# Designed miniproteins, single chains, continued (4): the designs that were tried, part 76

Each design is a single chain, and the fold is of that chain. pLDDT is the mean over its residues in the fold that is shown.

## One batch from the design tools (miniprotein)

Design m14805
Fold by ESMFold2-Fast:
Structure m14805 (fold): chain A 91 residues (1-91)
Amino acid sequence: SKVEELEALLEEARRLAEEGRLEEALATLDEALRVFSELSDEEQLRLLPRVRETLRYLLERMRELGAPEELIRGLERGLEELERLEEHLRA
């Protein structure tokens, strides 16, 4: 299912970030966000906390490894977009 696909991609993105493979982690996260956008509103609302946790983890890891400001800013923007999405889905 798309849900299982999303969960697998989020776990892979986290693992890649743990290994310091930041470009691959971001590419995997981008694919995860694409799959997430294809889910129903109810599934998005249910899984949003897990997506947010993964983005926060990647952001923390990128800061620890001294990643370029552009990449850090991209993840910060992603977190802001998820907050707006949650407000929309709960309205």
Scores: mean pLDDT 87

Design m14806
Fold by ESMFold2-Fast:
Structure m14806 (fold): chain A 75 residues (1-75)
Amino acid sequence: LTPEQEREAGLAMARMYISLGNLLASKGDLEGAIESYEKAIELAEELKKKYGETPESREIIEEAKKKIEEAKKKM
């Protein structure tokens, strides 16, 4: 993969982790949801470090952090 393709694939994977977290949260698996959101943040932060910050990576991190906070309040 080219660096551009790696970045795009990584961002898609981060979004998939957010979607998985949302699904787990909807089923009441708050611990699993938090784990999935944390993986999305880790991946987006790695991409930010390697390729620089984009609006997309920033939005992923912000959304995942907000979702973690929401899930923790329900525990």
Scores: mean pLDDT 84

Design m14807
Fold by ESMFold2-Fast:
Structure m14807 (fold): chain A 73 residues (1-73)
Amino acid sequence: DNLIENLELVRRAVEEGKLELAIDGLRKVAEVAEKKGYLEAARLAREAARAVEEGDAERAIRLVEEAIRLLEE
């Protein structure tokens, strides 16, 4: 899976209030990232999912953007 593309879709889902879709997407990104050895991106995706669950959309978006930046390197 393209992790960056999936994270960009998650960011849009959070911005549109599609929180269940965002949480599911972040959990899938975390699993794929962990299997590929992108441990920090997996951690950020899990923290972003928690932020969405807690209603902190702004923090969730920032964590997703950080994960995208790490994966672009």
Scores: mean pLDDT 86

Design m14808
Fold by ESMFold2-Fast:
Structure m14808 (fold): chain A 83 residues (1-83)
Amino acid sequence: NYQKAMEYIDKAEKAIEEGDFETARKYLEQAEKYADELEKAGDFGSAAAAYARLSKLYKKLGDYETAEKFEQKARELAEKWEA
């Protein structure tokens, strides 16, 4: 569900802004689950958008390795969606 993925991403972003990185990580984990469900359902465009935002927020947390993983996944899924 794209709406649920974005809801948790927005909650994670707010938690990061408030300095609550532990809560932010928990929300990012929930968002990832919904993004994975979108990918499994073949909603590649929605999944790519969710993974791109996950990458951005993990960069804000200083987790560059996880951010790079999601950035690559978002790019690959965006290419599949346009094919």
Scores: mean pLDDT 85

Design m14809
Fold by ESMFold2-Fast:
Structure m14809 (fold): chain A 70 residues (1-70)
Amino acid sequence: SPLMPSAEELKEAAEELKEEALEAIKKGDIVKAAQLIAAIGILGAAAAFAGHEETAEYIRELMEEAKKAL
């Protein structure tokens, strides 16, 4: 379905958000970093809802790595 992103699209989006979150942390923009980390969590939930369990687990790991950098 065009309204349901693929596992690969969700992975790429989560990886991009992680890079942006790490850049926000580097700049001291804690509010932006928190918002980006929350967005990674939403992508993980979307992957799980779509049945992409391995992708959801991977996205969760990306979120935890970003949180650990705070």
Scores: mean pLDDT 86

Design m14810
Fold by ESMFold2-Fast:
Structure m14810 (fold): chain A 78 residues (1-78)
Amino acid sequence: AKEDLEKAREYVKKAQEALKKGDYEKGMEYGVKAAQYGLRAVKKADKENLPEAIGLSIAGIGLAFEAGLKAGRPAPPV
């Protein structure tokens, strides 16, 4: 859970930075990874970490969809 939560935080940040730079391919890739690690964190989360894990998962999905749409590609599966 801890490692998955830390990676979810890292990839949300990287996805946001990629989107700001116009790197939509990387933004989509990092958003998907954030969602995947966030969902893994949800499965193993203690009650204290569960809200953050859910929030990071949703953020990752949203960032991946935004990046995918701006890249002119269909939304990737998470």
Scores: mean pLDDT 77

Design m14811
Fold by ESMFold2-Fast:
Structure m14811 (fold): chain A 80 residues (1-80)
Amino acid sequence: MKVDIVLPDGKVITFELPEKMTKEELLEILDELKEQLPEKYHPLIDSIKENLKKSLPEEITAEEAELILRKVEDAIHESV
């Protein structure tokens, strides 16, 4: 599954998601997203990652991962 995330500066990042992925793999995707963001957004991504570590099962679907990435995108845009 292909997911496009729009950053606050209008840059688009595309992630290729497998049908099933681990919580750890999703957290790695969030780290990749964090590297593409200005440092001022890094605490927001770190907070989201910590919440997901506590709440997410070990295996998730691509659809669940996409919903999480959309919520992260919304949080990034709301923080501007």
Scores: mean pLDDT 82

Design m14812
Fold by ESMFold2-Fast:
Structure m14812 (fold): chain A 57 residues (1-57)
Amino acid sequence: EEAERLAQELAERAKKAVEDLINSGTLKLTPEEKKRFIEAAEKAGYNGGLLVYELRR
């Protein structure tokens, strides 16, 4: 429903925000770590919110 769509869209936006932080150098992740983390999350079917949570931990 609409609430679920909004949650999904928010998760995607959160993922993009994290990508921006990583690319800006705020998060000191190596390119290999970043790529592996994102690929693993996508393969596991995790949403962007979960990715943001893990990266900010």
Scores: mean pLDDT 59

Design m14813
Fold by ESMFold2-Fast:
Structure m14813 (fold): chain A 63 residues (1-63)
Amino acid sequence: SREERMQRILELLRERGPQTASEIAEALGKSQATVSRLLNELERGGLIEARRSGSTRLYSLAF
């Protein structure tokens, strides 16, 4: 479900630290488009933050 995938994203960020949308998509076996939509929802909910590192966007727990 959507909720289960959101929980898995939060757990990945907790265990592995900041990650890109591509890295999260690969870890979950989902398309980058699907993961980006979930990341946007988590960011709007205040659960994660996005930060630029060079040409890359890194997502981390807002805590």
Scores: mean pLDDT 83

Design m14814
Fold by ESMFold2-Fast:
Structure m14814 (fold): chain A 98 residues (1-98)
Amino acid sequence: SKAEELARKLKSDDPEEQVKAIEEAGKMSREDFEKLAPALIEAAKSDNPEVQKAVAEAVRRHADIPSALEAARAITQSKDLDVQILGTLALMIAVAAS
């Protein structure tokens, strides 16, 4: 399925491929996004700021899903200040939506 394909790409060691997969995951249905949540939470722990920013944007699109709260929380632990700000915003939206 497309969700299985995206789950593989989310685990790629190419940050550009990860970002593209995260952007596609953000556009998926709620059900498919929930299936991708474990891979997105792991991507949120990436040391690449562009990957972390993509996760923050994707979780904002699905802020009403409990796994989005966990992914947003992981982003707030980033060493990049801009990513921390985006993660905090995503976390606030997810908390308000839950």
Scores: mean pLDDT 80

Design m14815
Fold by ESMFold2-Fast:
Structure m14815 (fold): chain A 74 residues (1-74)
Amino acid sequence: LPYLDTLSENEQKVIRALYGAGKDKRLSARELAEMTELSQSTVSRALRSLEKKGLVEAEKVSRRVTRYRLTDKG
């Protein structure tokens, strides 16, 4: 990933978890928090930053569930 070295430690943990789950996998912030051993708040902040960088895409599945996946740039 050409942007990996510019990511924070928490952003790197989240993006690696998404990579390990598979490029087409869609994970919630809760699932990513369990995989990375980070709090949901920390994961949500990292996901917001990764989405802003175009590395992650947010998909709203329901009123209470947003899932995240790698983009073609991630």
Scores: mean pLDDT 76

Design m14816
Fold by ESMFold2-Fast:
Structure m14816 (fold): chain A 64 residues (1-64)
Amino acid sequence: SHLQQGLELLAQGRYEEAAAEFAKALEADPSNEQAAKALAIALNRAGRADEAQTIKDRLTLKPE
């Protein structure tokens, strides 16, 4: 799965490639919160902080 491929790439420090795989996982299942959280992490580590923030704004990381 794209989620599994993204997690492997993230573990290898391949943040841009990991972000691409997590984005594909979200395209296949937009409700996949794990893929969305992993995408935000990968984007932030790749230096794409604005895009990471957009994903985080769609997620509740704190009980509000």
Scores: mean pLDDT 77

Design m14817
Fold by ESMFold2-Fast:
Structure m14817 (fold): chain A 84 residues (1-84)
Amino acid sequence: SKEAAADEARKYAWEAAKRLGLSEETQNRIADAAGKGAAEGTNPFEAAKLAMDYAREASKDLPERKQRFVALAAANGAYKGAEK
């Protein structure tokens, strides 16, 4: 469901940002962006792509390695949630 895609995208992105030692404010910003992107997808593939794109945009001021890490986590969460 779209709700499950958004919830899982938020959780995965938030946990990834936390593991990188980012501030709580930045963790929440990236997680919120990931969830919004996931909710806009009409299928698991689109949910994953949009969660990744939104998380990457929300993290663009971070080093590329960190952007990829949170974006990939967001995509994985969104895909898993969208399949439910």
Scores: mean pLDDT 87

Design m14818
Fold by ESMFold2-Fast:
Structure m14818 (fold): chain A 57 residues (1-57)
Amino acid sequence: AEVEFSEQQRADRARLLALVNELQKAGASNDELAEVARVFATQGLEAAEELAAKIKA
């Protein structure tokens, strides 16, 4: 039971989904979307957001 952290996990997942949707609208490829998800899983949300910003540029 990880009740204290479930909201943060849910928020991070929701943010990742929003980020993926933003990238798709910006014309990102499936490979770029997969890379953002990989960075999120290995380096966390902030690193994924930084990579997404570079893809959008």
Scores: mean pLDDT 76

Design m14819
Fold by ESMFold2-Fast:
Structure m14819 (fold): chain A 74 residues (1-74)
Amino acid sequence: SMEEERKKQIEEALERVKKTAEKLYESYRETGDERDKEHADLLLSEKAKTVIENGAPLGREDSRREGLERLLRE
């Protein structure tokens, strides 16, 4: 059903966001770039989860940090 497909898409999106945040935290640990930490914190925020769960455009597979930040700011 469309509901099951949507739930699967949301779960996949949340997993991708989590993996991206983990990579950003790793980058922060290696480089000390505070922007990577801020982006990771934003991606793991309750606001980000709400946006994704409400079916905001999942974007392209390689969604850039700026694109997701702009979505979360709206």
Scores: mean pLDDT 66

Design m14820
Fold by ESMFold2-Fast:
Structure m14820 (fold): chain A 85 residues (1-85)
Amino acid sequence: DLGITLPLKELEKLAKEIIEDANDPSVPEEEIKKKIEEFKKKIEELKKLIEKTVPPEAPLVKELEKKIKELEEKVEKAVKERKEK
């Protein structure tokens, strides 16, 4: 692997934790916000890593961008649904 697999798995794990926390009414909103900030930072770090390791025209770049977008959308949906409860 191009060293991207582990950062992507870490991002997936953090997204899952945010979604689980958003579905748990005992978790404070501030803790969820902190995890969202960490998630956004990890996305930026992963994007920088992709730029350094993968040619911008490679099909892998589009695949990774799609996966990151899907994770962002899942997190946003869970947080939005929590706010409306």
Scores: mean pLDDT 80

Design m14821
Fold by ESMFold2-Fast:
Structure m14821 (fold): chain A 78 residues (1-78)
Amino acid sequence: LSEEQKEAAIKHLQDAGVLAAIRGDEETLRLIQEAIKALEEGDVEKAREYLRKALERAREKGDPETEKLLEEALEALK
């Protein structure tokens, strides 16, 4: 994983986290925070797992803005 890919993923995750916080979605925010922490610790696999869980939750709740940001974060981690 390149530094550029990591920075892009963290930025999208941070933006998604802001939206989750504004919406009062504490569980999605927690999953996003865990994904960021995993990336900062170098655990890309764990970050992808938390990110996929957050993405599934956003899809189930019908939040297209948060979903898009989480999809962009996941794409950056390819």
Scores: mean pLDDT 86

Design m14822
Fold by ESMFold2-Fast:
Structure m14822 (fold): chain A 62 residues (1-62)
Amino acid sequence: DKLKEEAEKLRKEGIERTGRLYEQAVKSSDEEAQRLGDEAERLRKETDNKVEEIQKKYEELK
């Protein structure tokens, strides 16, 4: 369960962080909004990759 809890926590935190970046982007200039959007997408992909790695390890422990 430790690995499962860690994966869920990482995903939840990643979603929160990307959401905050999108909220900031709405208030920003077009150029800054694009930069913030790119950062949010990168964070989301990094979080998804980390969650997948943890899930793979969890599967191998069965």
Scores: mean pLDDT 78

Design m14823
Fold by ESMFold2-Fast:
Structure m14823 (fold): chain A 86 residues (1-86)
Amino acid sequence: SLKEEAIELAEEMLELAKELGDEELVKTVERLIEALRNEDYETALKLLEEIDRLVARLAVEGHVEEAQRLGKIMKKLKEIIEQLLE
């Protein structure tokens, strides 16, 4: 399902966030996963905006490859959430 795909993408983001050691990003992605599990897609979109700011900061700080990978996952996840909202 689209919901299951969204959760899987968010879990991939969580793995990357943990590898980076960015505690704020980890916490925000965990909140995103919870919002998706609760079908709170409005909150999920708000959390993606917050994650986008954190990912942009990572790119500026030199984590360019990780930021690009996170950005790609986020773009696909946003498209799925927008479909779930319809």
Scores: mean pLDDT 89

Design m14824
Fold by ESMFold2-Fast:
Structure m14824 (fold): chain A 98 residues (1-98)
Amino acid sequence: SEVEKIRELLEKIVEAIKNKAPKEEIAELVRELGELLGLSEEATELLGKASAESVLHVEFFLASQYLGEVVKRTAKGVLVDLDEKGELLREALEELEK
């Protein structure tokens, strides 16, 4: 299901962050997530740009909040609880800051 694919990508992103993967790898996973969520080209470009910038963890967190709003508005067909998944991502970012 689409929900399972979204969860898998989110878990991969969390693991990549915890393992201090290169920013480019994290950016690619974020782009895949945006495309899977059916985001517009503009939203996908925003995710890619945020991931490529020097303050990746902050920009990435902001992009994740934006995704939450988009998913809620496009819930017709795919119901994704980004609050719960966003909490997992936030937890990974908090670990990265230690």
Scores: mean pLDDT 53

Design m14825
Fold by ESMFold2-Fast:
Structure m14825 (fold): chain A 51 residues (1-51)
Amino acid sequence: SEEEKKKKEEELVNKYTALSLELIGAELDGDEKRAEEARKEIERVKKEMEK
């Protein structure tokens, strides 16, 4: 339904925001592994948001 679609979009936006903050934290810590993992997850969320 349209309602379910909007809730899914909001969930994806929230995930994107949380991952972006995690990426910033990893970069500040100099943790390249965490930063790379966060970037990959962000790309997955972006792909889902295109649906």
Scores: mean pLDDT 82

Design m14826
Fold by ESMFold2-Fast:
Structure m14826 (fold): chain A 85 residues (1-85)
Amino acid sequence: GPAAEEARRHAEEALRIAEKELSKEALEKFREHLEKAVAAAEAGDAEAARAHLEEAGKVLEGKVSADAGNEIGAHIVAMGNAASR
């Protein structure tokens, strides 16, 4: 539905930013958490979506620049908001 499509667009932008700074292994873990968050949003499970987004944020800790972290963080927040509608 529209909420899952919005969440997926934000996930794609977050991944585009993250791929410039994350290792392949960290990027794969980050992608897995974002994909699980989108799937939870599609299922209407806002709590599961938020839990997966929290795990995605942990993958970024100490691994991205402040500018990239802020931009990715904005997309993660937007995904959580979409899942809660």
Scores: mean pLDDT 87

Design m14827
Fold by ESMFold2-Fast:
Structure m14827 (fold): chain A 55 residues (1-55)
Amino acid sequence: MEKLEKLKEEIEKALKESKGNLSEAVDKTIQAAKELGVEESIALKILGELIDKHL
């Protein structure tokens, strides 16, 4: 749970920094997942959920 909360925070930062560039947000999400030891597929699902929430 702790790692997933940290990952969500990093993904939110990636979305803000990417300023609508989805491919950049995806790349940053994958990097954060690798750093935290979370599966890429899980990180991408969280990214999708956050995009839906912010939309």
Scores: mean pLDDT 78

Design m14828
Fold by ESMFold2-Fast:
Structure m14828 (fold): chain A 55 residues (1-55)
Amino acid sequence: SKEAIKEQLKKTLAEIEKLSDEILAETDPARTAELLARLQELGLEYKKLLDELQA
């Protein structure tokens, strides 16, 4: 349902916000790279959910 997609979008955005804060605070380059990879995955999921909501 569209309600379920909207809830998932909200959760994905909250996770993106948390990761962004962690990236800004992180000083270890290896861990920063891991966090950036997670951020990219969440961005792709957000786009999929947005496309499904508009379909």
Scores: mean pLDDT 86

Design m14829
Fold by ESMFold2-Fast:
Structure m14829 (fold): chain A 111 residues (1-111)
Amino acid sequence: MEELKKKAEELYKKAKEILETNRADFVGAAQAAGILLGPEEGARLRENIEKALTGSVEEAYKALQEAVEIVRRLADKAAERDPSTARFLQRVADTLEEVAKLFKEALELLN
């Protein structure tokens, strides 16, 4: 029981470290979303990333799921104009999905 709590805390810490390390890429993705999807979608992506950093594990997981959806739509739209930007955005979405997986695993360990 105590070991499961420690493992959940380690997963949560790792998830937050990945988010902080990639913060500049997430800001770039939010700016691109504002340009290609509109200012409300850019703001929504930024808000979901901040919720992932500052919210509870449950709130962070839900916010990351929404952020992944926005970035995937953004990547699809970018692919029409710039395949290199689309590849960058696909990597951003993959990173957000990896972080969401860590939060999900932490939630499952906490039951």
Scores: mean pLDDT 83

Design m14830
Fold by ESMFold2-Fast:
Structure m14830 (fold): chain A 116 residues (1-116)
Amino acid sequence: SEKEAALQKALALEAASLAEIGAAYAQVRTLSEAEAVALAIETHERVIATLKEIGKLLEGLDPELVAKVEEAIKREEALLEELKANPDASREEVLRKLQEVAGMEGDLYADLAAKL
């Protein structure tokens, strides 16, 4: 069905996003603090872009999932704004924010999978 095709594509996008967050988390541990903040900003921006694509895929097909995606976008935009406001953020703060996003994306992946 159209909904199943959209859910499969959304799951693939979420899986790729989770892998990118994991790669960024590993890389941040070896970077300078300034480079870690820059990588985290780029990673959060790409996560937001992916969430917006997932929201469009599910539009008209599952209003509950669309609402969850919109909530995830708001939380992610808040984290991105905090990083942009604090370019001297510690590596520990950067890692904490990436871990928070990984948890949020993992929850969304589980919600998407449960609809198949």
Scores: mean pLDDT 90

Design m14831
Fold by ESMFold2-Fast:
Structure m14831 (fold): chain A 58 residues (1-58)
Amino acid sequence: MSKLAQATGLVAAGSPLSVEELLSLSDDELSELANELGLTATVEQADKGAVAAAEAGL
């Protein structure tokens, strides 16, 4: 429901578009981009978490 929250999340996930540009997209386009970046961000976070755990000896 909140396009602003979704757009902000996409920018945090590494979107090349600004929050304002993302807000100008249709719901369908924004959802497609969110799915693509959400998957890649999840993989990056998993890799980051694994590296941090190994570094900390956890």
Scores: mean pLDDT 63

Design m14832
Fold by ESMFold2-Fast:
Structure m14832 (fold): chain A 80 residues (1-80)
Amino acid sequence: LEEAKKLAEEALELAREALKLATNRDVLLRAIAAAIAAIGIIFEVDRNPDLSEEEAERLKREAEAALALAKEALAAAKAE
């Protein structure tokens, strides 16, 4: 759970940076999607402290996906 939350927090931070730099609509929408996904994971972890190991692994995979999307959005924003 802590690892999933940390990955989601990192994804949210990178998505915020992408939103500051992005000028193109498509990049902005990608950054928004990454931020929404990250926020959702953080809220799920915070509301469900007794999640199973299987659910924790699922959230970690979702957080890794959100982080990848945030990294792509930030790279695209910097390349604008």
Scores: mean pLDDT 81

Design m14833
Fold by ESMFold2-Fast:
Structure m14833 (fold): chain A 109 residues (1-109)
Amino acid sequence: MVTLEQPKSVTAKVGETVTIPSKYSGGTVSEFRWFQQKPGKALRELIVNNDTRAPGVDPRFSGSVDPSKKTASLTINDVQLEDSATYYNVAETDEGLVFGNGTTLTVTE
């Protein structure tokens, strides 16, 4: 069974580039997705397949996968205050979807 390990929290300053890594183990992953959960709002899909951005998502968000390091990453360029949210990595496997525990991003001036 696939397991995803994300850092619990990450902090960044406005204008910085932040990368949220997700380490995977325990099996084969066909694709990775990334979701954003803002307080009091619905879950929003950012990345639909490894590095493919969902329609209408800001190009500041990008996904990548490094199979040699067993890591999927979400990168946010030119981070904004409104990017403060919990970000979830999701792995699609032969046994279904596996969710990471989420990373809370705090953006400050």
Scores: mean pLDDT 87

Design m14834
Fold by ESMFold2-Fast:
Structure m14834 (fold): chain A 64 residues (1-64)
Amino acid sequence: EAGALADEVRARLAPVVAATKARIDQEHPDLPGEERAGELGRAVAPAAFEVSDLTWKALELGKA
């Protein structure tokens, strides 16, 4: 069973991750993997936090 909110969270994060990764690859193609992952994480973290909070609230309200 796929929850509509889980699908929405994935849909919202996918373009943000793709855009951020493309920017990092363009600006810093030679960055080590760990530093690249860290920068991607930092840039995506606010969006991930926001959609994660929405998912958590939906689960709380839906399941009690």
Scores: mean pLDDT 66

Design m14835
Fold by ESMFold2-Fast:
Structure m14835 (fold): chain A 83 residues (1-83)
Amino acid sequence: MAEELAKKGDELAEKAKEAIEAGDLETAAKYAEQAIAYYLKAGDPAKGAEAAAELAEVARKQGDEELAAALEAVAKHLKALAE
């Protein structure tokens, strides 16, 4: 069910956030990518955009502007896809 896929996305997004806060940006990028993939499988690109935007803000607070810019670009793309 799509709702179960979105829930898995939420779990992976939380792991991505924890990895960013821990300074493990490589692991954070992998979890963020997986979270977005699950939101897309769930048919909810708007939720994917929201998660990517939130993770981008966390990355900026940790000082990783490159990861933040990549996540912000993904969020903008997914928001356009949702409309």
Scores: mean pLDDT 82

Design m14836
Fold by ESMFold2-Fast:
Structure m14836 (fold): chain A 70 residues (1-70)
Amino acid sequence: MKAQEAIKQTAEAEAARVPSLADQLLALAEQGVQMFSAGSPDETIAAFTKALTQLSEKGLAAQEAAERAA
């Protein structure tokens, strides 16, 4: 629960501006690896993957509104 809240806060900060995209992505990736290593539930993994995918597509200049990832 606490880790998921931190991920949501990070996503909200990204929506406001893109100060340090590389650092934010690195932090999210590290948290994701930690969750996988700890055997997190499907809900946590799904939420993290969705947020990471959206941020990644936006930073990579998603084409056609990034509908391919959901």
Scores: mean pLDDT 60

Design m14837
Fold by ESMFold2-Fast:
Structure m14837 (fold): chain A 59 residues (1-59)
Amino acid sequence: MLEEEAKALKEEVDEILEELRRAVEENNVPAEAGAAIRLVAANWLTGDESILEEARKIM
């Protein structure tokens, strides 16, 4: 994996984490679930467990 690919994915993950925070604040359960699923997929693709740790802090 190239460093540039990892950086682009990290920026995408940060955006999804913000979507998750907004969904929790708005009590929008479907949006929260959608964001959480995308974060799980990102963690699975990268092997970076910190993605799920950040999600847990928000949920």
Scores: mean pLDDT 76

Design m14838
Fold by ESMFold2-Fast:
Structure m14838 (fold): chain A 64 residues (1-64)
Amino acid sequence: SVDELVEKGEKLGLSRSEARMIARLIVEDRENPDAPKRADVDGDGVVNEEDFKILAERALKARE
């Protein structure tokens, strides 16, 4: 769920707002079969928690 991913993002050091934005992107791509899978950042064809971690790490690096 979005809330579970938000908690994971906050534990990684994201703000609640940043974690929520990324979590929503993951959930939308996962639950909508017609979605363009933009959150599939590891290229495995599946949108999962690993993609969330990669996006979260990218967001953390972007503010450095």
Scores: mean pLDDT 71

Design m14839
Fold by ESMFold2-Fast:
Structure m14839 (fold): chain A 110 residues (1-110)
Amino acid sequence: AKAKEKALGEIRLAALEAVGIPEDKRQEAAILFETALTNLELGKEEAARQNLQTLIDLVGPEKALTLVKLVTNGEVEYLKSQGDEEKAAEIEKLGERALQILSQIVEEQS
C-alpha cells in the first residue's frame, strides 16, 4: 500500500513539474485532479466538471490538459508494470473522461 501510494505520488509530482505548474499551485492542482477522478468513479460527473473547471482557472487550459494526460499515462504504465491491469484500465477510462470534459470546457470558453 505505502510503496504504491508513494510511486503514484511521485508520478503526479513529476507531471506537475514537467508541465511547469508553479510550485505554490502544485498541491492544489494535484488535489483538484484526484478529486475529479474520484467524483467520476462515483458517477458524480457535475462535481468532477466543477473540479476540472477550477483546475483550468488555477493553471490554464493547456497545462490542465497536459497534466491530466501525463498523470494518467504515468499511473497506467506504473499499474501495468505491477500487474494491476484492472486498476490500470479503470484509471485509463477515468483519465479519458476527464480529458473529454476538459476539452468541452475549453471549447465552451473559446
Scores: mean pLDDT 84

Design m14840
Fold by ESMFold2-Fast:
Structure m14840 (fold): chain A 58 residues (1-58)
Amino acid sequence: SLYRVLGAAADALSLAMPVREGDVVSREELLEALEKIDGNGEAGLEALERAGLIERVS
């Protein structure tokens, strides 16, 4: 699965991965970055999706 990274999520994720607003990244890359930031990639991914800070690309 691929996700487009939006605004504030890009700033947060840039702490753990080379990403900018509008970039398309894999689910695996997001999980790794979120796990490095807060130790729970799955919960972080769910929170970003719920907040509308990432969007799934078909």
Scores: mean pLDDT 81

Design m14841
Fold by ESMFold2-Fast:
Structure m14841 (fold): chain A 64 residues (1-64)
Amino acid sequence: MLSEEDLSKLTPEQREELLKAVEKAGKDIRELAKKYNLDEETYQTLLDARRDVLVEYFKKKQEK
């Protein structure tokens, strides 16, 4: 899940967008894990990678 430190750098609006994006990504990855019988380590790696990409995206948005 997202750290409090990462969330503190975002506006309330960006936090809401990020949480929605994380929720959607989590659902998509859970469906893939179920369909392809992914192991727990692979499932967690995909969740972490998706989270990191989303955090970086929102940080770049703040640089404007």
Scores: mean pLDDT 70

